# Designed miniproteins, single chains, continued (2), part 17

Each design is a single chain, and the fold is of that chain. pLDDT is the mean over its residues in the fold that is shown.

## One batch from the design tools (miniprotein)

Design m4595
Fold by ESMFold2-Fast:
Structure m4595 (fold): chain A 62 residues (1-62)
Amino acid sequence: DMEELIERSLELDKELLEAIKKGAPEEEIEKIREELNELNAKILERAVEEAIKRNEERVRKR
């Protein structure tokens, strides 16, 4: 579900900010960034799939 992916992305953003504020090791910060990048890619793929499905349903409902 896209809403769950977005919420998880927000949680990781918050975790990233807290890690930076605490002066966490760069390795830890980079790992959070990598997870964010992967999650953002999944959100984008989901959005594209949803748009395609929505268009097909519109045509079928005609």
Scores: mean pLDDT 78

Design m4596
Fold by ESMFold2-Fast:
Structure m4596 (fold): chain A 86 residues (1-86)
Amino acid sequence: MEELLKKAEELYEKAKKIFFEALKSNDASEIEKALQQLDEILKQLEKLLEEARKSGDKETILELEIMIGVVRLMIGVLKWELEKLK
């Protein structure tokens, strides 16, 4: 369980770096690449959430749900920024 949360935290930190670099780039191609990478991270986090749900660890489940929610928000923001560049 602790190892699962550590893996989720590493994915979440990677997502934040990708998100902020894409925002700084102000480039449609870089934002599109970031969206693909964030979608893959989101899928990995959702898989970890399913594993956490099987264990019944409520605290780990809540932490993962928060991370997933923030990554979904990041994806939404980048999609909006990409639309402005079209």
Scores: mean pLDDT 86

Design m4597
Fold by ESMFold2-Fast:
Structure m4597 (fold): chain A 91 residues (1-91)
Amino acid sequence: APSEEEFELDVEIALLQIELAIAKLTMERSTDPETLEEVIQHLKRIADRAEEVAKRAEELGLTPIAEDARQVSEDARKLLKEAEEMLEKAK
């Protein structure tokens, strides 16, 4: 059975993936600058949390979890750039 810490990291990644999907859907629906500013702050938090999960997973030798977390961080930072470009056009 996985350790409690491994399970907690798996759950954290799953939640971050859901939050990332919600952010993307919100960007598809909204051209409102206020909403885009909120999405930008949320994406920054997702990226930072994913990086923390990746570091913790690496320290524990949990390579697949670390790789998944790094992917979430990279995807969040790509969406962040897109959200910032959308915000600039909306202003």
Scores: mean pLDDT 86

Design m4598
Fold by ESMFold2-Fast:
Structure m4598 (fold): chain A 55 residues (1-55)
Amino acid sequence: MVEELIEKQKENLEITKKLAREYGKRRGWSEEEIEKVLEQLEHANESQIKIIKER
């Protein structure tokens, strides 16, 4: 079911966001820089879910 793919996408997003936040802190990025990356990850995830639902 499409729902299983969406669930896995959400799980992967949460893991990726956590890793991205840790990576950014290690690289000395500001909180704003990290949040921008997280927003892009969320946008990509929403776009993928939309494509899965439409196709």
Scores: mean pLDDT 78

Design m4599
Fold by ESMFold2-Fast:
Structure m4599 (fold): chain A 85 residues (1-85)
Amino acid sequence: SDEELIERFKELVDEFVKLAQDPSKRSEAASKLTALVIEAVGALLEGRFDVVREIAKYLREASKKLPPELAATVDRIAENLEKAA
C-alpha cells in the first residue's frame, strides 16, 4: 500500500539523517541517500505522486536536522521531487 511505502521511505530518511551526523560516515550516508532517491524516482515513474509528495515533505523537514553543509543539497532534492510529482 502507499501508506506502507511512505513509512518505509521515512525509515530510510531517518537512517540517512543518523549517518549524516557523523562526518566519517558521509560515504555511507551518500549511498543511503542515493538509494532513497532511486526508489523515489521509481515511485514517480509508477505514478505514485502522493507518495513522492509525502517523501519530499519529510525530506524538507529532515533537512532542518542536518549539518548545514548537507541541508541545502537535501532541500534541493526534496524541492525537485515535489515539483516532479
Scores: mean pLDDT 84

Design m4600
Fold by ESMFold2-Fast:
Structure m4600 (fold): chain A 63 residues (1-63)
Amino acid sequence: MDSLIEQGGELLEKGDEAEKKGDYESALRYYEEALRKYKEAGPQQQQAVDALEEQIRKLKEKI
């Protein structure tokens, strides 16, 4: 497995950049991809998964 956590982090940064620009649809897509990467990385990433799921729920309310 090649750096699922690193891939998740890069996607999270792209999501944050999109949200900063008000591009909530792109931010949502990046956050959903990051969520998948963290879930694949395993249960030690549960805190990151939970935080990102909450962020995604709040972001969907803006779309």
Scores: mean pLDDT 81

Design m4601
Fold by ESMFold2-Fast:
Structure m4601 (fold): chain A 62 residues (1-62)
Amino acid sequence: MVRFPAPSPEVLEAVLEAVRHLESVAAAFRILAAAVEAVSRGDHEAALEEVRRLFEEALARE
């Protein structure tokens, strides 16, 4: 049971719908897919380094 106030599911869904109209969502999914693929190969260090680099590039692009 949740004790303190948290964002309602309705608000989270509304935000997700708005974000889905942004091109940035596609970039986020690409970063996640690359990380999952590297982890799937058992190369945890490569996964972390690749996710870190992709995040830095995405953040710098703004």
Scores: mean pLDDT 64

Design m4602
Fold by ESMFold2-Fast:
Structure m4602 (fold): chain A 91 residues (1-91)
Amino acid sequence: SGAVVTAVTPAEAEGAAGADLTFTVTASAATTVTVTLLREDPETGLHVPVASVTATGAAPTVTLTLPAEPGEYLVLASNAGGSRVARVRVY
C-alpha cells in the first residue's frame, strides 16, 4: 500500500495579499506531495492554479506567498494516494 495525504493544517486560514502563510501536510508515510494554490474564478466557479510547490516527508511544512488578488482560494495537497484541501481567504 502506498502513502496517502491525510491532512493539511491549518484547514482554514486568512491573510493579506503578499503575506506568507505556512501549512503542514500530513501523510501516512514519507512521500513527495504537490501543494497547489488554487483561485476560485468568480465568473465560472472553477479553481485555477496560481502557484505550485513540491515537498517530501511524512509531515512537510510549506510556505505560500498569498497572491495580490483578494478572494477565496484552496490549498490542495496531493500525491498518488489522494488529496486534501485547506481553505484560504485573501483580503
Scores: mean pLDDT 86

Design m4603
Fold by ESMFold2-Fast:
Structure m4603 (fold): chain A 60 residues (1-60)
Amino acid sequence: MGKLVEAVVPVPQTSPDELALLPGDRVEVLEEVDEKYWLVRSLRTGREGRVPKSALREIP
C-alpha cells in the first residue's frame, strides 16, 4: 500500500478529474500531480482523482 492520508475538511468535486471527500475519509496517495495536488484512491469508494494536499493529513 502507498502512503495513507486522511481528509481533515470536506473536499468538493469541482471537475471530473477531482475526487470528493468527507472529513475522516482515508485515501492512498498514488502520485504527485504537482506541488498542490495529489492523485489519490479513496479507500471508502475505490474512486481515484485529484485532491488538494492542504485538505489532507498524513496518518501513521
Scores: mean pLDDT 80

Design m4604
Fold by ESMFold2-Fast:
Structure m4604 (fold): chain A 59 residues (1-59)
Amino acid sequence: SKEEIEKLLKEIEEMAKASRDPVVLAAYRDAKDLYEQGKATVETLKKIIEAAREALARL
């Protein structure tokens, strides 16, 4: 749903703001770009968030 997509966008935004990590910042930009193009799905955003979490866990 649109509500779930917006919540996932907020989650990655907060991750980017807290971490200031270049990979997480790039993930947020990608997620936002997909949303603005109307291509964002719950599945795609979850994958982006998972990749960002993995990047942070490797630090």
Scores: mean pLDDT 82

Design m4605
Fold by ESMFold2-Fast:
Structure m4605 (fold): chain A 53 residues (1-53)
Amino acid sequence: TPEEVAKAEEELRRAAQRYREAMASGDPETVQKAFRELREAAERYLEARRKAA
């Protein structure tokens, strides 16, 4: 649904911001965790778009 796509897009944007902050921190563990969260958010966004189409 459009609401699910919008929610997934917002979560993706927040995950991307957290990833940028993690990269700036220089802590490899924080970067790896943020990258996994970003990847999961991207997968949910793509799935929501596919189901809405």
Scores: mean pLDDT 83

Design m4606
Fold by ESMFold2-Fast:
Structure m4606 (fold): chain A 66 residues (1-66)
Amino acid sequence: SAEQQVQELLERYRELDARARALADQYRQAGAQGDVETSRELFEKYREARREAEELRREAERLLAA
């Protein structure tokens, strides 16, 4: 059902949002410690998690609008 699909998308969104938050904290900490390479890698993972979360949110909104 559309309701079940929306619930699954929102659960995945919450997981990715939590991951992105953790990654944001980690890359800032690495940067503050001068670990530029680790900070860069964590920042890219953060960007990927945020992008994927936003895609899931938009898909959930699309299903709710239908």
Scores: mean pLDDT 85

Design m4607
Fold by ESMFold2-Fast:
Structure m4607 (fold): chain A 66 residues (1-66)
Amino acid sequence: SAETEKALKQLIEEAKRYAEQLGKEAVDKLNKFLEEIKDWDPAEQVRKMTILLAELQLELIRKKRG
């Protein structure tokens, strides 16, 4: 659906911002992950991206406290 596609785009944009803050290695890993899921069902892409976004956010919190 259009709503699912919009949600996916927003999740990808947010994940890119977090990855950029973590550094080049995180950006490279995100790009590889996006290539792996590109042909998946859109709802499953949203599910996987939501999990990844939470993991990236947690890594950023840990990095800022170290």
Scores: mean pLDDT 84

Design m4608
Fold by ESMFold2-Fast:
Structure m4608 (fold): chain A 62 residues (1-62)
Amino acid sequence: SEVDRMARGAVEAGRTGSEAAYKAAIAELQKRGVSEEGARAALEVGRKGGSVEEAREIILAD
């Protein structure tokens, strides 16, 4: 699903530790209707080593 792709993208960007990847992922999520706060929270899941499922719940709650 679209939400699954968004959640995976956010987690992968978070795991990279790259500022450029963070900015790109946040912009892509916002383009798809996620708030900046929601996008940053989903990316933070990846930074902490969390799961795609956790990021999906954040995106769906936004």
Scores: mean pLDDT 82

Design m4610
Fold by ESMFold2-Fast:
Structure m4610 (fold): chain A 84 residues (1-84)
Amino acid sequence: MEIVITGVALDTYLLEVPLEKVEEVKRILEEEFGMLVSPAPWLPENVLFAVDGRIPSDEQDIDETLERGNERMKEVAEALGAKV
């Protein structure tokens, strides 16, 4: 089973993670990327909800914000071995 980034909205990530890797992925996101990770109580146990406070969602230049968000998403995906 593969780690999949199921959705991204600028600073918000929805990830499908094998149950055996949930704790490792949570630690990587929290410790290496400084994200706030919480289980979504309405979603399965293998789904993680993460917020990246380093992406400025209030940026007036939407194109620059999207480019920064895409670069960050690639860094996260590479570190996790995940697909988008």
Scores: mean pLDDT 68

Design m4611
Fold by ESMFold2-Fast:
Structure m4611 (fold): chain A 67 residues (1-67)
Amino acid sequence: IDPELVERFREAARLTALHHGLSEEDAEKAVEIAMKAFVDALKAGLSRHEATAVGVEALYKAIRELK
């Protein structure tokens, strides 16, 4: 996997979680959930676009569950 792509997604996910009003601790939980979904999708052979969609869906689900 491309480490720069992974780091860019992690940064975007963290900023999104914080923007939605999560604490630092809950933002870290949401980011790790999103990162796992994103990396697992990339490892499963999904395109960058498809993996990003999977990661974003996981991120927003985690944000809703942690609020």
Scores: mean pLDDT 84

Design m4612
Fold by ESMFold2-Fast:
Structure m4612 (fold): chain A 57 residues (1-57)
Amino acid sequence: GEKQKLITRLIGLKLRIIGYEFDLENIPLSEEERKKLEEEIEELREEIKRLEEELAK
């Protein structure tokens, strides 16, 4: 059902954030690359919040 699709997407987004946070901590990045990853993480966090709100209904 639709709820299972939302849960799968939510898990995928959370795993992507973990990967980006790992990269920020463990990989030497330029200032521009670091800023880009930080922006991507914030966008993913907003998407997660929307999906969690949808799942709570």
Scores: mean pLDDT 84

Design m4613
Fold by ESMFold2-Fast:
Structure m4613 (fold): chain A 78 residues (1-78)
Amino acid sequence: GPLTKEQLAEIFREAAKLSRERGNLKTAEDIEKAAQEIENSTTDEEFAQAVVRGVAAAMEDPEVYQWLLDRLNAASAA
């Protein structure tokens, strides 16, 4: 089913935590910022832009990016 804005922001925060555990602090900071922008979005356009920025940030670490994709796919299938 569709993810709520709050659920999506939480998934991005989990990705940021993984990035921090891997020692990639810049990627973690960029993903955390995107998660906050997702939560604070008031329009569909702001929401979409925040998600794109979060995904782009995660792509800087292939392990974080793969985890994020797998987690999003699992959550959206529920």
Scores: mean pLDDT 86

Design m4614
Fold by ESMFold2-Fast:
Structure m4614 (fold): chain A 68 residues (1-68)
Amino acid sequence: MEAVHRAAELLRQGRFDEAIRLLEEAIKNAKTPEDKANLYFALAQLARVAGRDDLAEEYLKKSRELKK
């Protein structure tokens, strides 16, 4: 996913908040439940790295719900 690649680059630069916002914007444009689930999973990983454990748990739950 293009958004995940850009978010990974931002994460490498230490720009965690920008990486999270980019993935949130990508979710608004995602057309399939599978794409949304993958984006929520990526958000959960980034939120955890940024020290946002509350958000990481919320995004992970949303990702799992969309895979049903």
Scores: mean pLDDT 78

Design m4615
Fold by ESMFold2-Fast:
Structure m4615 (fold): chain A 82 residues (1-82)
Amino acid sequence: VEERLEEKARELSEKFGLDPETVRAALQAGYEAAKKAGRITESVRQAVEDALRAAGVPVTKELVDAIVDAVSEIFREEELAA
């Protein structure tokens, strides 16, 4: 999980020109929300948006959608492996 979060953080930080640590924190917040809910819900999107705002990053639909999609992919991989 941590390795996949780091990989996606690197890819998305390169794509959007952001700090990898900032993207990693948003991915982690989204993933934790998904685990708590047992699925991808609006709480995942809110967790991602909140993490980005806390880091002072402009919250855009494209960025939030990309991070939520990455969280969804990782969560699905882990669910299939469990």
Scores: mean pLDDT 78

Design m4616
Fold by ESMFold2-Fast:
Order: C-alpha cells, then sequence, then structure tokens
Structure m4616 (fold): chain A 70 residues (1-70)
C-alpha cells in the first residue's frame, strides 16, 4: 500500500530530523551515549514498527503511534 509506505517515510524523515533530540534524551533519561550507527539502527527499528502497525491497524493508527514516539 502506498499509504503505508508514505506513513513509514514520514516517520523516517521526522526521526532523522530529531536525531540530536533522540541522542540527548537517551543520554538524559537512560545515561546512554548513542553513536550515529546506533541512531540509524533505532530509525530502522522505528520504520519496521510503524510499517507493522500500519499493516495490522491501518495507516492512521500507525501515524498516531509515530507521533506519540517522536
Amino acid sequence: SEEIEKVVEEARERAREKKEEIREEALREEGIELSDEDLERAIEDLEAGVRKAAEEFGPEEARKLAEEVL
């Protein structure tokens, strides 16, 4: 579905724009210093999760999930 891929792409773009915020939050909340490689893996995991949610619950529910996480 093109709608599912669009939701996944939007989540990916948003996550990439928030790379520094994600890095700072992980350090602040968890005490973990994320590398660029760690962030890229996290974005790939987010993409997989959003795609799965869109396939199971529909693209609108997946969009809401992505907005809550990001």
Scores: mean pLDDT 78

Design m4617
Fold by ESMFold2-Fast:
Structure m4617 (fold): chain A 46 residues (1-46)
Amino acid sequence: SQQLQLQIQLTTQVSTYFVNLLKGTPENVKRADEAFAKAQQLQDQL
């Protein structure tokens, strides 16, 4: 279902956020911020 695909994508973005946040470099912080923004957009679609 579309909802299941969105949930999988949301989980992926949340995981990407935490992995990049833990690495703490400026490049990883940018990637974490991007993943967080994508997660918010996906959450709004659910």
Scores: mean pLDDT 84

Design m4618
Fold by ESMFold2-Fast:
Structure m4618 (fold): chain A 68 residues (1-68)
Amino acid sequence: ASTAAQAAAELRRLADEEIENIKKGKDVETSLGHLEFLARAALASPDPEVQAAGEEIRKKLEEVKKSL
């Protein structure tokens, strides 16, 4: 597997953990901050696979914000 694919997979996994915390009502503010950081970091990557992960995380972040 490429290093970019591994990084993208790890970012998605971390984002999903933060989303689960938000869904459970645990540390919602901190988890929102973590999701925002992950999305921004991924989108700043020159790698298109990592940028794609950032776009997915940003979309999930916007959906959870609408649910709050």
Scores: mean pLDDT 83

Design m4619
Fold by ESMFold2-Fast:
Structure m4619 (fold): chain A 71 residues (1-71)
Amino acid sequence: DLEKRILETARELEKLLEENKEKILSDKELLEKILEELAKAAEAYKAGDLEGFLKHLERAKKIVEEWLKKN
């Protein structure tokens, strides 16, 4: 179920962003990478590409998770 995966991924990403807000806002490179993937997600959504929307949400989530493991 693509819709369910989108909602679950969006909720997980929102939680990660809120829990790490101060760290993300203090790291310009991390913030820019997250914003780039969110912008691509928004463009996919506007085009009706729900698979692309999910893909870019998953990439944004992975960027945060990988950064937290290194830092």
Scores: mean pLDDT 87

Design m4620
Fold by ESMFold2-Fast:
Structure m4620 (fold): chain A 92 residues (1-92)
Amino acid sequence: GARELLERARELLREAERKLREAVEALKKGDYEEALRLAEEALRLAEEAVRLAEEALRLEESEELRELIFEAEILAGLAGIVLGLTKLLLKK
């Protein structure tokens, strides 16, 4: 049901946040290849969280789901920025 999708989306979002944090730390250390892999994974996880939360929202309207979608979209945007910066640093 909608609750199980919400719980899974929340788990994916938490994992995405962890991966993004690790990507930023790798960037600070100059490990651009590790940062690239971690940022790509964070983006994929955040996008999957948005998809599952949107699916849950179609089954049951919830303020909690709308907030989770918003948070996941922000995280996906941040992961995309880190990914873009990492690609630039890897080529230079």
Scores: mean pLDDT 86

Design m4621
Fold by ESMFold2-Fast:
Structure m4621 (fold): chain A 64 residues (1-64)
Amino acid sequence: MEAEIARLRELLTDPDVAVRVAAARRLGELGDEEGLLWVLTSDPHPEVRAAAREAAALLRGRRD
């Protein structure tokens, strides 16, 4: 899991918007709140930030 999260965090700096959207969604599935927060505060593209918000909401919904 840690190695997967590290790879996905690298993809958050990819020049391709679609790659960053996919990475944000996968980080949400893996429970990486820090990675999602970074996207919400750092990514300039609204579509990538929207994906991070959706992923964060999904993660929150999985809480016990």
Scores: mean pLDDT 78

Design m4622
Fold by ESMFold2-Fast:
Structure m4622 (fold): chain A 56 residues (1-56)
Amino acid sequence: SLRQQLRDQAQQVIQNPNDDVAVANFGRLNRQLGLSFPDAKSPVEAAQLALQTLDS
C-alpha cells in the first residue's frame, strides 16, 4: 500500500537523512497521499510527523 511505502521511506529518511533517493521517494509518497509538512525544519522532522500522522 502507499501508506506502507510511506512508512518504509520515512524510516529510511530518519536513519539516513542524506539518502537523496529516500528523501525524493518520501516527498512523492506524501504528495500521492495528500500529506504536507511545510513547517518541518528538516527531512527527518517531516518523516517523524508523517509516521505520527499514519499512527493516528
Scores: mean pLDDT 84

Design m4623
Fold by ESMFold2-Fast:
Structure m4623 (fold): chain A 62 residues (1-62)
Amino acid sequence: SANEKAERAIKGAEEVLKANNPTLLRVAVHELEELLKEYGSVLPEEKRKKIEELIAKLRKKL
């Protein structure tokens, strides 16, 4: 489901934030942005906001 894909992507992105690897940071940003493009309209608002906040945190480390 879209929710399960979002949960897996969020968990992956949180691990990438801890690793602080620029290549992985760029990949995580791209994956989260594509997820929002494909599933953003069907995800709960709280989950969309969490993904947007993660994108911002990942971009700040780039």
Scores: mean pLDDT 82

Design m4624
Fold by ESMFold2-Fast:
Structure m4624 (fold): chain A 61 residues (1-61)
Amino acid sequence: LTKEERDILLDILKSLEKITDTAIRNIIEVAKKNNDKELLKEAKEIFISKGVSEERIKKIE
């Protein structure tokens, strides 16, 4: 992913009122397919800031 593409995805996540398990799975899948550790790290920080537990993220991975 380019920096611009990553920023767009992160902005979409920030705009979500509720983080669903599907949203978590989809972003982790995109990060893994692109070997984008920065996207994975920043997305996890957004999930946690919106009330998603680290345990929940690990279960979906």
Scores: mean pLDDT 81

Design m4625
Fold by ESMFold2-Fast:
Structure m4625 (fold): chain A 79 residues (1-79)
Amino acid sequence: SLLQQALQILQDTLAQMATLSEEERLKLAQQAFQQIQALFQQDPALRAQFSARLVARGDTVRSLEEALQLAAAVLAELA
């Protein structure tokens, strides 16, 4: 359920990105990451696994959209 909630937030965020201005996209992405961080405070083990996988693949990220896509892929792998 926690992973499903985090995935839903990222999927909804990515869907909205195509219709928003550059400033709105950045703000929306920041809000999405804050919500996910709050959810992960309830599961420290999941937070640690998520963080480790993001760090391992961080060098492949070239844009805000790619960062959100990477986060969604990592969450899907942890499910």
Scores: mean pLDDT 79

Design m4626
Fold by ESMFold2-Fast:
Structure m4626 (fold): chain A 72 residues (1-72)
Amino acid sequence: KKIEEMIEIINKTVGELSEEQIEFFKEQLKKAKEYAKEKGLDRDELLAEARASSSSEESRRYYELLIEEIFS
């Protein structure tokens, strides 16, 4: 569900992703999850940084979903 919402935001921002691009995005998310676990990254710290750096509500929503998925 979170991945689907992130893809909808991407489609609205940069245009419609192909099925191959969607699968690539999912693979990158899996790698990001492994990286975050390996490096012991703090979810709340990254979320706070993303919120502080985002100027639009849509960008904030996207990064909140991204970080939530990476740490799920």
Scores: mean pLDDT 78

Design m4627
Fold by ESMFold2-Fast:
Structure m4627 (fold): chain A 57 residues (1-57)
Amino acid sequence: MTPLEKAIGYLMLGKYEEAVKFAEEALKIDPTNERAKRVLAEAYEKLGDLEKAKEVR
C-alpha cells in the first residue's frame, strides 16, 4: 500500500497518530497531494491539534 492509502486506512480505524505519520510520508513524496493534506488536517483535528490542522491548508 502507498503511504496515502495507509494514512486513509488508519484515519478510518481511529488511529490518528499513525494517520499523521503516513500522511506526512505521502506529502514528502508529493508535497502537492491535496488528499494527503486533507487526511493530515483531519487527523490533527481528531487529536485536538487545531493549530497544526489550520497550517496544513
Scores: mean pLDDT 80

Design m4628
Fold by ESMFold2-Fast:
Structure m4628 (fold): chain A 106 residues (1-106)
Amino acid sequence: MPYDPSKLTDEEWSAVYDALAEGLEAYAKGLTREQAAEVSRKKMIEKFGEEHKELAELVAETTLGLIDWAERSNPGENARKAAEVLRKAAETRQPLDLSDLPPIAP
């Protein structure tokens, strides 16, 4: 992918975290894995436009990966807890490495 994470602004990172959280919240509310990823993708396109489609696709793929991780024991609750962590990261504008997302178990 042509996106270099080191070139994203704090505002772009905050939007990524919000989009990921919104997708996970949608999954926790009963949307399918694919529908939740689409929620994250649309959120990014709404914020930055179609010219940032590749970043939106990356965010959708990350939402799918987070859902797959959450599906290990209690997917809805794990997704909700992950969304709370991501929302807090967006609000505090702290750099969050998605690989460091805490292993949230039920």
Scores: mean pLDDT 70

Design m4629
Fold by ESMFold2-Fast:
Structure m4629 (fold): chain A 81 residues (1-81)
Amino acid sequence: SEKKLEAEILLALARIQLWLARRLAEQGDYEGAVELARRAAELAERAAELAKEVDPELAKEAEEVAREARALAEEAAARAA
């Protein structure tokens, strides 16, 4: 399914952006961490939507990544203020 492949690619990109966001937060770049974490969440949310009807397990993984990314964005935003 093309939807499954697209979801896999989006989830992979979300994981990369979340990893970079964590690295920026570790270095004290909370503004950069917020930006990348929000992008990661959006990509993961889109992956979950695409995967929902074709691969429920992939959809759950994407939902987990989206939650982690949203949590990091909120934490980094609080530290940036």
Scores: mean pLDDT 90

Design m4630
Fold by ESMFold2-Fast:
Structure m4630 (fold): chain A 63 residues (1-63)
Amino acid sequence: AEEYLQKGRELYAQGKLEEAVEYYEKAIELDPNYKEAWQHLARVLSDLGKDEEAALALARAFE
């Protein structure tokens, strides 16, 4: 999970937002309670203009 979160953050820093989403989703698939991964997913979805999906991801991070 941590390895995928780190890769997602690297891709986000490079402006590869769609690829960052894929790696954050992989981190969440391995650990659905990984709040940090949900927070990063929410941020990148918001940057992509997917505000409803970002809000849902943020809600999961709040658990």
Scores: mean pLDDT 81

Design m4631
Fold by ESMFold2-Fast:
Structure m4631 (fold): chain A 73 residues (1-73)
Amino acid sequence: SEIERALEEAREGGREYREGKEKGDGVKETGGALRALGSALHAALLGRREGRPEALEEAERILREHGINAEFG
């Protein structure tokens, strides 16, 4: 589904963020963080629209696992 794709993109962004941070690649770090945050928010909003509130919790969990501290409500 679109939710599962958005959650996967959030995981990929989180990995890019960590790799960029560890290697001092600010472009990869920033791009990864933006991809992770945007995709996680997208998954949360899709979940709200489709009556799947667990998507919000999963999105926030993915961000936390990658060291990105963000909450959407």
Scores: mean pLDDT 84

Design m4632
Fold by ESMFold2-Fast:
Structure m4632 (fold): chain A 61 residues (1-61)
Amino acid sequence: MEEAKKRKELISRAKELYDQAKKLGNEKAVQLSFEAIRAAAEGNLDEAEKLLEQTEKVLKE
């Protein structure tokens, strides 16, 4: 498994969603994306993926 590469990809994706959420003023998406960055940085890749998915759903609805 390419864990180091996956972690970097998740962090980058979470940062993009965080920036998008801040521009939209969506505080829930900002919080979720920030938690996703933290989870990915800590190596909790499954949690990071779930938080990213939740962030994307909040940004769409």
Scores: mean pLDDT 81

Design m4633
Fold by ESMFold2-Fast:
Structure m4633 (fold): chain A 77 residues (1-77)
Amino acid sequence: DMAAVQQQQADDWRQDLIDFMRQQGADPSFIARVSQMYDDMVARGASVDDISSAIYSMIQTEAPDLFQADIAYDRQQ
């Protein structure tokens, strides 16, 4: 459909984020909550930028050590 490229980019971003969180030793229940937020926001038609902002806000609040580690990824835009 017309959103196929955007859907693929969102799926790739989600997988990269989950892999990053697992590599950093994040709690599996927290990873599940992040995945649920992603699914809910995609279902509401949110942009990848809106989704990433909401998820980063959750990580900063619930898992600040992961947020600090992810600052290294901020350079990749």
Scores: mean pLDDT 70

